# Designed miniproteins, single chains, continued (4): the designs that were tried, part 30

Each design is a single chain, and the fold is of that chain. pLDDT is the mean over its residues in the fold that is shown.

## One batch from the design tools (miniprotein)

Design m13020
Fold by ESMFold2-Fast:
Structure m13020 (fold): chain A 70 residues (1-70)
Amino acid sequence: MDEITPELLDELDAAIRAGDAARARALVRRIARALGVELSDEQLAGILDGDLVVEVLVGVAQLAYAVRNV
């Protein structure tokens, strides 16, 4: 099962800060899968084009992680 871990979120933050689009894309896809969402390359490109949506996705991933560990 794909799991949202603190390490995964830290890697996403590091990739975004480094401007590593390929790494950020792979990590966003992994987080989406952990939330039960499949992203196409087109949808993933749209999400990365909107910085706000990436921040929202990370926030939702953190909430999902907290819920699973309550």
Scores: mean pLDDT 64

Design m13021
Fold by ESMFold2-Fast:
Structure m13021 (fold): chain A 61 residues (1-61)
Amino acid sequence: MLTPEQKARVAAFIRSLALPEAERERLLRLLDTDEEAFIREFARMMGISEEEARRELLGIG
């Protein structure tokens, strides 16, 4: 699980992305409520594997 500090950094990163408002809100909700679903959606959006998404998110946080 991401720490609160890592979640804050990831949330800031998501807010910096040129995403539709609805998709941004959905991602931020998943980040707080369902980390595994967040990783799957992030991987899908970025066109990368779930394992690669986990590594990238740890690097951001």
Scores: mean pLDDT 78

Design m13022
Fold by ESMFold2-Fast:
Structure m13022 (fold): chain A 74 residues (1-74)
Amino acid sequence: SLDDIVAAMRAHAEGLLKKLEELAKTGDKQKTLQLLQGLIATLDAEIAKSTDAAIRAVLEEFRARLEKLKEEVE
């Protein structure tokens, strides 16, 4: 179902964010910023292609959290 897909996407986003937060603490600052910028650009492209409002909302929520992490690393 769409609800199952949305739940799976949220779980995946949370797992990826946790890994990115760990990389931000232990990794090279410039490389971490480049990675975050690339992921944000990828999400922008996927949001632009999304036709489903629930899927778009999940992608936009994840994008906002990546932007916040990027600001914390800068």
Scores: mean pLDDT 82

Design m13023
Fold by ESMFold2-Fast:
Structure m13023 (fold): chain A 72 residues (1-72)
Amino acid sequence: SLQDKLQQLNEEIERLRREAEEVREQLRQAQAAGDIRSATILASRLAVLEGGIYFLERVKQKLEEQIQQQKQ
């Protein structure tokens, strides 16, 4: 159902948000240590995670609009 798809999207978004928070903390630690190589890798990973979250949030908004249209 559309509601089941919405639940799956919410679970995936929350998973990615938790992973992004962990990567942000690791990035802060690498930056504080002056570890340029690790900081660059972590910054790239964070950008991919944030892009994924942005994409899924847009998919979620469209799905919520479809659910609302069915309910009027």
Scores: mean pLDDT 88

Design m13024
Fold by ESMFold2-Fast:
Structure m13024 (fold): chain A 78 residues (1-78)
Amino acid sequence: PLPQTYLEALRLAREALRAASDRDRASIAEIAEALARVGLPLSRATVQGLFDPDRDGYVSFEELDAYIARVEELAAKG
């Protein structure tokens, strides 16, 4: 099971990224920095492995939201 703080950090980082951009995506660097600011310091390599399997350097907010939804399912015994 993932700590509540992990899921909350993901949600806060996602809100910050959406508020800071009118684009439908964020770079790996932007995601890693946003997560670090909410107390979840993941390396860029880890962020890329979790969110950017195509290795294009960007993650759509749709992809990020899908990951968060999957984490929520696992936390709820999905």
Scores: mean pLDDT 74

Design m13025
Fold by ESMFold2-Fast:
Structure m13025 (fold): chain A 94 residues (1-94)
Amino acid sequence: MREELERRIREERERREELFKKKKEELLSRGVPEEIAEIFATYYALDPERGKKKIEELLGLLDGPPKELFDELREEAERLLEEWERRVERALRE
């Protein structure tokens, strides 16, 4: 591979790790369970704009919802992650 591609991949990984760590810490400080915080932080690191909006929408549902919603939110977040990973893979293969 060309040096330019290798550099971009490294920069993207580093940026993604920083975004993940920062967002996970933020979510944990807001009282979000660690498992959900990890999933949301990963989604945010992949797409900051969409991830931020979706996380706030989902967290809004946590204001007074039953505990059962935590499991549903985890499943929904995992599903969104899978969809996003597939889209990123498709884009990278071009």
Scores: mean pLDDT 68

Design m13026
Fold by ESMFold2-Fast:
Structure m13026 (fold): chain A 81 residues (1-81)
Amino acid sequence: MTADPSLVAPLEELLAMVESIPDIEDPVNAAFLALAVTVEALLDPSAQAAVAEALRKAAEKASEFVKKILLKAAEILEEAA
């Protein structure tokens, strides 16, 4: 099946970061969007580099918590590409 075991640990780390965000809802929405976009890009290899770049640019304006999540998502996609 298409799940790469080398991506499991980074995805678990990203999920842990999302779950560690205190006080919902805006940070949780941003983190959930990062997870959804990362998973979608992993299913489309041609989009991985572009999505990773977009996540890095979004991270530049994000709060510290959201920034770390967006950068981790970009790292996962760059590693998968």
Scores: mean pLDDT 68

Design m13027
Fold by ESMFold2-Fast:
Structure m13027 (fold): chain A 65 residues (1-65)
Amino acid sequence: SEFEKKLEELIKKIVEAIENKDIDKVQEYMAEIVELLDELGINKEKSDETNEKLEKLLKKILEEK
């Protein structure tokens, strides 16, 4: 789906920004993920589960760099 592709693209962009030590871009792409979830009208309960999984994934990436 377009959502999954956009989310994957944003995660990839965050990883690249971390490698470049561009914290401003990391924050920008994280905000875009939140906006993407909101724009799709995802149910709050499902949004919370998705946020938990995203937070764990981002934490793993950040801890490695």
Scores: mean pLDDT 70

Design m13028
Fold by ESMFold2-Fast:
Structure m13028 (fold): chain A 86 residues (1-86)
Amino acid sequence: SLDELRKQSRELTMEEAALTLNWLLQRLNVYAQVKDLVAAGQISAEQGAALFQAQVQQIDDQVSPQLEALRAEQERVIAELRALRE
């Protein structure tokens, strides 16, 4: 029904928002950890930059497929909503 599709659209929007927030928090956590290692003299600033890039890439590789799947589902729901209105 139209109401069920509207509910799905809202739920997908909230799921994307939650996933995006968790993605940003993971990146911030990596930054904080790397910054602390550099400040403690455990690694150089150059090594810290390389480690940050590697860790962020790993996070991005895990999150990007999930965002793509959510966006594909959002497009499907929008298309179904349009079809029901016409």
Scores: mean pLDDT 86

Design m13029
Fold by ESMFold2-Fast:
Structure m13029 (fold): chain A 96 residues (1-96)
Amino acid sequence: MREELDRLVELAIEKGDEEARKRVEELVLTDPEAQAWAARLQVERNFERALAAGQEERVKETLEAMRPKVEELAEEAPAAAEALLETMDEVLARLE
């Protein structure tokens, strides 16, 4: 399961594969464990790429904008929200 999610998220983020992105969405909607894992991996990979491109300011703005949405998500998907908040805090810590 997690290997399949890793491959799908990589295709969606790295290669812009829309079919893979849709498949991740389907899995995330049905499995709380998949939600938490996919959410953490997507944030980590997206922000690592943005940071490598020198977009530190953009990353900070995006994380600040995402925080209230992630807090709202905690009501429906607490595991995914917790994983996202933890990953966001780890990314922000790298910028300090």
Scores: mean pLDDT 70

Design m13030
Fold by ESMFold2-Fast:
Structure m13030 (fold): chain A 61 residues (1-61)
Amino acid sequence: SAIEEAERAAERAARAAEEAAKNGDSGTMLTSAHGAQEAARLGGERGRRAAERAKEYADKA
């Protein structure tokens, strides 16, 4: 349960980073990417993959 919640949190943060990148909001993008990585610390492989997606958006900032 806790792992699944962390995975969902990481995926939500990754989507927020993607949306922020589309709007050119570098601050929100970086914050969302960091949130995804923190959530992935508690999640499994799915959480780590979401964090990697968020990291790709952060690299554009």
Scores: mean pLDDT 69

Design m13031
Fold by ESMFold2-Fast:
Structure m13031 (fold): chain A 57 residues (1-57)
Amino acid sequence: SPLDEALRRIAEATRGLRLTDEERQELVKLFSEHYDDPEALARAVEEFVRRLRQRRA
């Protein structure tokens, strides 16, 4: 299902990731904003993680 695929993508994107309190709040906000659109949620989380990793490199 679209939800199962989105959850798989989110799990892969966040694998091994450690977050600060502020970063966790940002992630929770994404889930709240996209609760009804699994594809948009997966894209938003992947983009969040991509930007986070770029900032830490």
Scores: mean pLDDT 82

Design m13032
Fold by ESMFold2-Fast:
Structure m13032 (fold): chain A 77 residues (1-77)
Amino acid sequence: TAIAVAADLAKASAEDLPAEARAAVVEASNRIRQDPSAADEVLAELRERLAAIVGEEEAERIVQGMRSALDTALAAQ
């Protein structure tokens, strides 16, 4: 989960996202870190929020990256 948080933040930064979009990614990552069982719900909410800020295509790309990072972190346990 900690690894996923770092990877997701790096992706958001690389795309020069607006501050509110970066804040939403950080908030979602922290929520998933505290409760991994809520990951699907948190990522679905994040996708909708990001779609309003950066558009649906970019939102899907960010969320997919977060999902992949989370799956990798969980598999490593």
Scores: mean pLDDT 71

Design m13033
Fold by ESMFold2-Fast:
Structure m13033 (fold): chain A 64 residues (1-64)
Amino acid sequence: SVEEKVREAQAMADAFLANRDAVREAGPDLIATLERIAEELSKENPEAARTVQEILDRVRAALG
């Protein structure tokens, strides 16, 4: 469950970061999704939540 959520977040971020035009258009929705995943994980596994937060920071950096 936790590992699957982290893997899903990473896969989503990698797919969007590989296409900058998609990140530009879908960036806010991806940010909201990653924030939700990080919040869910923060109560069960702080380390996994930190990993998702790092992914979120990468997406935010790509958006400018």
Scores: mean pLDDT 78

Design m13034
Fold by ESMFold2-Fast:
Structure m13034 (fold): chain A 88 residues (1-88)
Amino acid sequence: SPLVEQLRAQLENLEEQAKQLKKDIKEAIKNKASDRELSILEFSALSVRSGAWVLARIARKLGYEELARRAEELAREVDELLEELKKE
């Protein structure tokens, strides 16, 4: 259905954003980035996590179990990135 294709595309976009965030966060920590830069990365991570949880909820309501599972896994991965930022 067009809706499942749209949700899949949104999830793929969020997965790419999370992949980039992981690189940016690791680089920022390595280079001892400013509190301002770390805060910007935190806001970006919170946005991706929120999007992933919303997508997971919608996918579960519609019976798209695989998309829901992937979105929930993505949200958990972003939670790990947020925990790394808190240590700085």
Scores: mean pLDDT 89

Design m13035
Fold by ESMFold2-Fast:
Structure m13035 (fold): chain A 103 residues (1-103)
Amino acid sequence: MGTPYVRMLIRNAAYQVSKAIEAVKAGKKDEALKHLENARKTLEQVIKAGELGNITPEALEEARKALEHVDKAIEALKNGDYETAIKHLEEAREELVKADEIA
């Protein structure tokens, strides 16, 4: 069962990913990248806390998957592949929702 602090970090990461999706859809690449870098840093904190036992192993795995999708979205966005970036961000958001529910 996740600590309130780690659940707050998961929710913040999900918020940043949602803001990035909105920015990508609006053609605001630099704003999207800023939100994704914030999400990435927050997810690294979630993973570190999860490795210390502060969330379930299943929630930790979902957080790891979300980070991988955020990294792939950043790469796609830098390459101008907005459709692929949105797909990865939607996957990351779904994984973060699952992580919050089972944390």
Scores: mean pLDDT 87

Design m13036
Fold by ESMFold2-Fast:
Structure m13036 (fold): chain A 74 residues (1-74)
Amino acid sequence: MDAQLQKEIDDAMKLISDSVTDIAVKSLSPVASQDQLDQLKDAWRQMTDAKMAGDKKKYEEYKAKLDELEKQIK
């Protein structure tokens, strides 16, 4: 319920998540299509947003989507 503290934690977590996503995207770039990379970025962002919002159902949904996309790339 401390909105300021939650905002600071959210910002820090998103910064870390974005950095990890960028590294993963660059690693997959030689073998994945642009469409697959865009879907991977979107799913990661949605999963992170759901986790920060406390939406467990949405988090699990996008986590499964990430697993699906990873299998499609490989």
Scores: mean pLDDT 69

Design m13037
Fold by ESMFold2-Fast:
Structure m13037 (fold): chain A 105 residues (1-105)
Amino acid sequence: LEEERERIVRHARELYPDDPVAQALGVHAAVLLRRENPDASLEDLIRAAQLGAELYEAIRNNDKEKVEEIVRRMREELGLSDEAVQAMLDSARTAVELEKRRQAA
């Protein structure tokens, strides 16, 4: 898992080099998928990381249609539970709120 985590982290950094929050949420989504599905492929984990980062961006941009699309893909394509999807939504919303407070201060 550690070597796999390193590859996921590198992939997230390559896709989102200037957004450490998107990187972190991507990694979080991959970790949740591995927790629920020990047999998930590396490709599935990379897809989870991409969707997690995209979810953060969609919430940050207040794009409700895109949020619904990503949530559907997480459930239907990756098999994530409603609980895991809710955890990702809560984490992404918290990250957006913290960023807004930093910019408003």
Scores: mean pLDDT 82

Design m13038
Fold by ESMFold2-Fast:
Structure m13038 (fold): chain A 80 residues (1-80)
Amino acid sequence: SAEELLKKVYELLKKNNENDLLKLVKKMEELIKQGKISSKEFVDIWDEIMKKLDEIYEKDPEVAKEIYKLLQEYVNLKME
């Protein structure tokens, strides 16, 4: 389920002390709950999340790839 995917993302972010990305993902979740997945605000937050994932990838590529995969699956489920 989408909620289980988000839970795994939050657990990974907490485990890796990625507090900035955790805040961005929470903002993204709030926009999705408000029905704003097609909004400019959603596009902007997603772009910022991708930039933070690139920074994490330089330190730990496996963690970055896992977070990206889970977030992509979550967003895809919410677009259906």
Scores: mean pLDDT 87

Design m13039
Fold by ESMFold2-Fast:
Structure m13039 (fold): chain A 85 residues (1-85)
Amino acid sequence: SEEQLEREILAALASMVGAILRSLAPKYGETAEKAADKVFEASQAILEGKYDEAVKLLREAASYARQAGLDDIARTLEKLAEQVE
């Protein structure tokens, strides 16, 4: 179904961003790790159809990414939240 495919694509995009954030954690510290954790939680929420929860988690992840100095990734997470909303 189109709705299932859309969920799978959005969840995959979130997981990709989460993996990038986790790979950056050795350089950017525990705040980048927290951002990654929130993104992976958001990916799971998307797969479960919990879109309001996913949007909240992506915005929390964007906040952590910004605190870590990863402003481009924070903007990407905010755009992803807009796509899920």
Scores: mean pLDDT 89

Design m13040
Fold by ESMFold2-Fast:
Structure m13040 (fold): chain A 77 residues (1-77)
Amino acid sequence: MLEDFVELAARTLEDQGDREGAERLREKAMELIKEGKDVEAARTIAELARESGADEEVREEIVKAAEELKRILEEKE
């Protein structure tokens, strides 16, 4: 599920012309997920989306989704 979101976010950045940002997002977020650091992965997705060259509205949508996922992950104990 979180892995699917990483791919969706990266694909969205590629569609906006930020292929380098998409690749960085895949590498960083997937590495954190493999280490079981799901909350850190969600935070990293939001941070990299904010730094992307994609349109502001697209960046905001990815950030909102990542922040919602982070909240859900933090509520699981």
Scores: mean pLDDT 81

Design m13041
Fold by ESMFold2-Fast:
Structure m13041 (fold): chain A 51 residues (1-51)
Amino acid sequence: LKGKKIAVYPEGIIFSDIIVPRLRDLGAEILEFDSIEEAKKAYESGEADLF
């Protein structure tokens, strides 16, 4: 995942606690958004590589 930008949102508390540290360890850049809509918009605009 090195060089990949991943959009995440606060609703995924379990996801954030377990997945986010692992994704960072794999070299991903985490983009945190206030809502799922904002995270999805970043993915659709190309600001994030994964959603």
Scores: mean pLDDT 72

Design m13042
Fold by ESMFold2-Fast:
Structure m13042 (fold): chain A 88 residues (1-88)
Amino acid sequence: SLSQETQRLLEQARGLLQQAENLAQTAFDEEIMEEIIERLEKYREQAEALGDSAAASEIQKYIEEVKKLKEQAKPALEEVKKLEEELK
């Protein structure tokens, strides 16, 4: 069975994924997305250190999903930056 600590890490990781999904739809920020990925990588390492490979694999999947959101949002980010420059 999963320890209480690994369950806590999974809940924290799910929260970060939800935050990234919300940011991608409302107020995309590439630096914040990169910070979310870094925090998820730390949670994955902590899950591995606790001996929970299943939890680590689940967090790795969340990392991949955030990276995909970041890549998909790049064209929209470029368009937003162009509009901000045009409004100055």
Scores: mean pLDDT 78

Design m13043
Fold by ESMFold2-Fast:
Structure m13043 (fold): chain A 91 residues (1-91)
Amino acid sequence: MLEKNKEELEKKYEEAKKNNDKEKALEELLKLEMELGVEEVKLAVEITVTKKLKKENEEESEKKLKELEEKLEKIEEEIKEIEKEIEEIKK
């Protein structure tokens, strides 16, 4: 779901950019930022749940936590990149 929505929004952003349509490009970037923000919240909740349900230092739980934290870091970097592109459009 997220990956498909992200791909569609990125494609619309690229088309707006090619047409020199700053307003449409900004709109699509803001929509993409919102979708990533929702995923960031979902990952943060799942990380918290995983930490609270951890009874022992189980290898499987540790691996899951590391995977979730890596996914969160990637989403945060993507949001940061979008924020930079938004500032460039505003110039």
Scores: mean pLDDT 78

Design m13044
Fold by ESMFold2-Fast:
Structure m13044 (fold): chain A 85 residues (1-85)
Amino acid sequence: GPAPEPPLTRETVEAMLRGIDEYLETQDREAVIARLQEAWRAALAAGLPPASEEEILELQRKLIEARAKLYQKPELAAQHLAELE
């Protein structure tokens, strides 16, 4: 299969959660996307410690909500979450 994706770090998950929360409050999709991309890139470069399973589950739930709002298509949110598996 394809190479395994790098594990989500605690700092990455925390940054993603903050970005999602800000989007849900402000509806600024570009700011959320930028924060998620920056956090992911930083985690890959730094080799930060892995996030807990509970933190990853919270991130997944918030990603579903944020993407449903971003695209106004609940079906796309489900598809995009599946890409993280």
Scores: mean pLDDT 57

Design m13045
Fold by ESMFold2-Fast:
Structure m13045 (fold): chain A 83 residues (1-83)
Amino acid sequence: SMTSIIGNSGIGMSGIFMHYTSDNTDGMDMGNDMFTSIDGSDTGNDYISIMDDIIGMMNSYIPNDIHSTMTNIYNDMIDMYNS
């Protein structure tokens, strides 16, 4: 289900976030901007909305190769549920 996919993507996103915050200051700066965006978001049904906000910010701050990594994680999750 969508809820299960979102739960698993949350773990993957946490891993990417942790990698960035431990390896470089650019990751920490992006993290702060993303957290302020999340805190400013309308609190309702929000895993998808939060993910869209995060992806939007990542498109501005993160190089294309990291965007590809996120896409690969999504594809891996879809493949996992289809197998």
Scores: mean pLDDT 50

Design m13046
Fold by ESMFold2-Fast:
Structure m13046 (fold): chain A 94 residues (1-94)
Amino acid sequence: MTQEEIEQRKAEIIAELEEAGYPQSIIDALRNGKTPQEATMAAQLEILEWLLENGELTEDDIEGARRMLETIIRLGNPEQQERARELLERLERR
């Protein structure tokens, strides 16, 4: 996949999320990702942080969040890995 194709698909996703009324933090996370994988992980981190601050998490949500954070710790860039560790610690301390 070319860098131009990646950037175009990212712009399309951002436009769809803006139209759907998603929080600006999620949109900004997608804009700051350098690859589709990094953009996806950044968006996942923003969604998880938003849910931890604003949502009531079920046991299934907590387990899903833990698995997602563990995946980001393995596959994310250093900034995403550090943020994922912080969110995992917050998830455990609640």
Scores: mean pLDDT 71

Design m13047
Fold by ESMFold2-Fast:
Structure m13047 (fold): chain A 67 residues (1-67)
Amino acid sequence: TTHVEEVRAERAGDVLLIPVTRPVPAGLPVDESASSAELTMDDGTVVRAEVSDTPDGPRARVTATVP
């Protein structure tokens, strides 16, 4: 099943912190020039985050696909 959430992203140096119903491991590094990141969990879950700049600050769309 695929779940999609849209949240405000906080950037600290090269790290993007994204709050989701299923937590993304802390310390997921995101290149400053990159607008997306993808992580595969040990259980086969794929988490993808896409970052967009808005007038209210950076926001992330997070998609979690559970096998």
Scores: mean pLDDT 60

Design m13048
Fold by ESMFold2-Fast:
Structure m13048 (fold): chain A 74 residues (1-74)
Amino acid sequence: KLSEEQLDEISLLYYILMQENRSLEEIVRVLTERLKSLNASESQQKKVLEVAREFYENNETDAKKLREKIKEVV
């Protein structure tokens, strides 16, 4: 399982990328590299990216809400 600190880092990174008006493709790429650096499994990477895509499509930028949703799936 991803630690509380790792969940915070991923959710904050998503928030920053959204503030920078990055494309979904760029956000997915950057998050994937971060998840790999945190030694997240392929399954964890896929689940986190699915949540991030859902938030992006809904224009949701709340890092805390994203963090809680990711925690449910990993």
Scores: mean pLDDT 85

Design m13049
Fold by ESMFold2-Fast:
Structure m13049 (fold): chain A 53 residues (1-53)
Amino acid sequence: MEDEKAIEETEKVLDRQKASLEEALKKGFPSAKYHLKLLDRERKAIEEVKKKL
């Protein structure tokens, strides 16, 4: 289904962003913690959408 494919592509983008932010966090950038929390909230929203499908 088209919506499922769009969600899957979005999840791959979020995985990539999480990896980059985790590297930034290891380098000691404090803003990376805030962005990682925002990314986690986006993942939870996607999981809720997947549960309703």
Scores: mean pLDDT 77

Design m13050
Fold by ESMFold2-Fast:
Structure m13050 (fold): chain A 67 residues (1-67)
Amino acid sequence: SRALAAQMVARESGLSRAQAEAVVDLGLATGGKPTDAQAQAVADATGLSVEQARRLLAGAYALEQAF
């Protein structure tokens, strides 16, 4: 479920619940394959690098598919 995926993303990354929910939603919308602009927006909002943001979005999508 989205709620469970968001909780797991928040625990794994240290993001707030609201940030984790936004990451899960974007991960789902992009199938874990965000554009450069989308990855940059997540990086800017979270303080992560663009590469970390891409991995987090892919991971959030995978978590939602698994749970």
Scores: mean pLDDT 79

Design m13051
Fold by ESMFold2-Fast:
Structure m13051 (fold): chain A 65 residues (1-65)
Amino acid sequence: SKEEIERLRKQAEEDIKKARDYVNEFLKASDAGDKEKAGELLQKAKEYSDRAIENYRRAGELERA
């Protein structure tokens, strides 16, 4: 439904914001030389980004169905 598509897109947008926050914290940790923390933050950014991509993909499939 159109409502389901909008919910998926909204969730994806929120996940993109989280990914950006984690990228910003990754850059700070990297600049400080904290390699372990930087790696963990980058992994979190990737997880949120991947989930957002999947939600956008699902929304696109529903729109075409």
Scores: mean pLDDT 88

Design m13052
Fold by ESMFold2-Fast:
Structure m13052 (fold): chain A 80 residues (1-80)
Amino acid sequence: MVSELTGRVIAAIGGAVQAWLLRRAGGSLADVEEAYRETERFAEEAIALGEKDKESAETVKKSAKKVVENAREVLEAARA
């Protein structure tokens, strides 16, 4: 169901936000890289779960890909 899948996507977004906060609070680049990898894994899980619900599958895939893209931007900013 959409509500369950939305929760998964929000969790992945939370990981990216946490990485950004850790960076600002004096966190290390390694912490940001770890959060990026976790975000990719959660996005893949969300996509796989979304495939069980044809009505939401495409929406979940789009949201998951966008979350990974946002996490990548955080990683690139941390590396700069």
Scores: mean pLDDT 66

Design m13053
Fold by ESMFold2-Fast:
Structure m13053 (fold): chain A 71 residues (1-71)
Amino acid sequence: MVDESEVLLALGEMVLGIARYEISKGDVEGAKGALDLLRKILEQARATGDSETVAELERIIKEAEDLIKKA
C-alpha cells in the first residue's frame, strides 16, 4: 500500500517536471496534457486512501495549474 502511494507521488513529481519544461519552451498544450495526467494520478491516490500522498499531489496539481495560468 505505502509503496503504491510513494510510486504515485514520484510519478506526480516527474510529470510536474515535464509541465515546467513544456511551459519553459512555450508549449502550453503539452503542459495541459501533463496536468491531465496529474489529475488521473490524483484520482488513483484518492482510491488508495493515503491522505498525505493526496495532499502532496493536490499541491503538485495547483503548482502546474498556476504555471499554465501564467503562460
Scores: mean pLDDT 83

Design m13054
Fold by ESMFold2-Fast:
Structure m13054 (fold): chain A 115 residues (1-115)
Amino acid sequence: MTFEELLEEAIKRLKAIAEHLGVTNPKILDIMIKALKEILEKFKDLTPEQREAAANAAVAAMQVMLDGLLRGKSKEEILAEVRRLLDRVPTLTPEQKEAMLEIFEKAIDELKKEY
């Protein structure tokens, strides 16, 4: 999969997740798409397998974040669940997982301003 195809598919999956969870605020989706683009851009020079793993992990983590926010979970609880999810991805290095967590932490801060 090309970087452009991977990004388009990940955005499509994220939009489907947001719709399924009843997310109607367009600012929330914009924040999530921005974070997704930042993750994929940071990992664009990795192997195809690592890029696909990062995209899949990012979308799964964003689902955890949206569900957690809708349930009123704290930032710390959401980040702990995302960390557990990323720990199950054998294709990504610890450094790559930490980089993703930093991007997700910033996204949670922005999302909490909209809730």
Scores: mean pLDDT 82

Design m13055
Fold by ESMFold2-Fast:
Structure m13055 (fold): chain A 73 residues (1-73)
Amino acid sequence: REAALREVIERLRALVEELLRKIEADPSVSEEEKKEARRFVEEQWEPAIEEIRRSDPEAILADLDAVEARRAA
């Protein structure tokens, strides 16, 4: 379980970093929206990690696989 939890946190961090990078490079996103996205991530990071710890990490891992597949498409 701890191994799955570790992997979920690592993958979530990587996905968030990629998302923020894409938002920063997107000309259709306003400067205000970029700032809001960064603030949202900062605000929600710790609560999200705590929720993951209290949830089923294996189920979340499967959901992350689905999210990555959608982003690759």
Scores: mean pLDDT 74

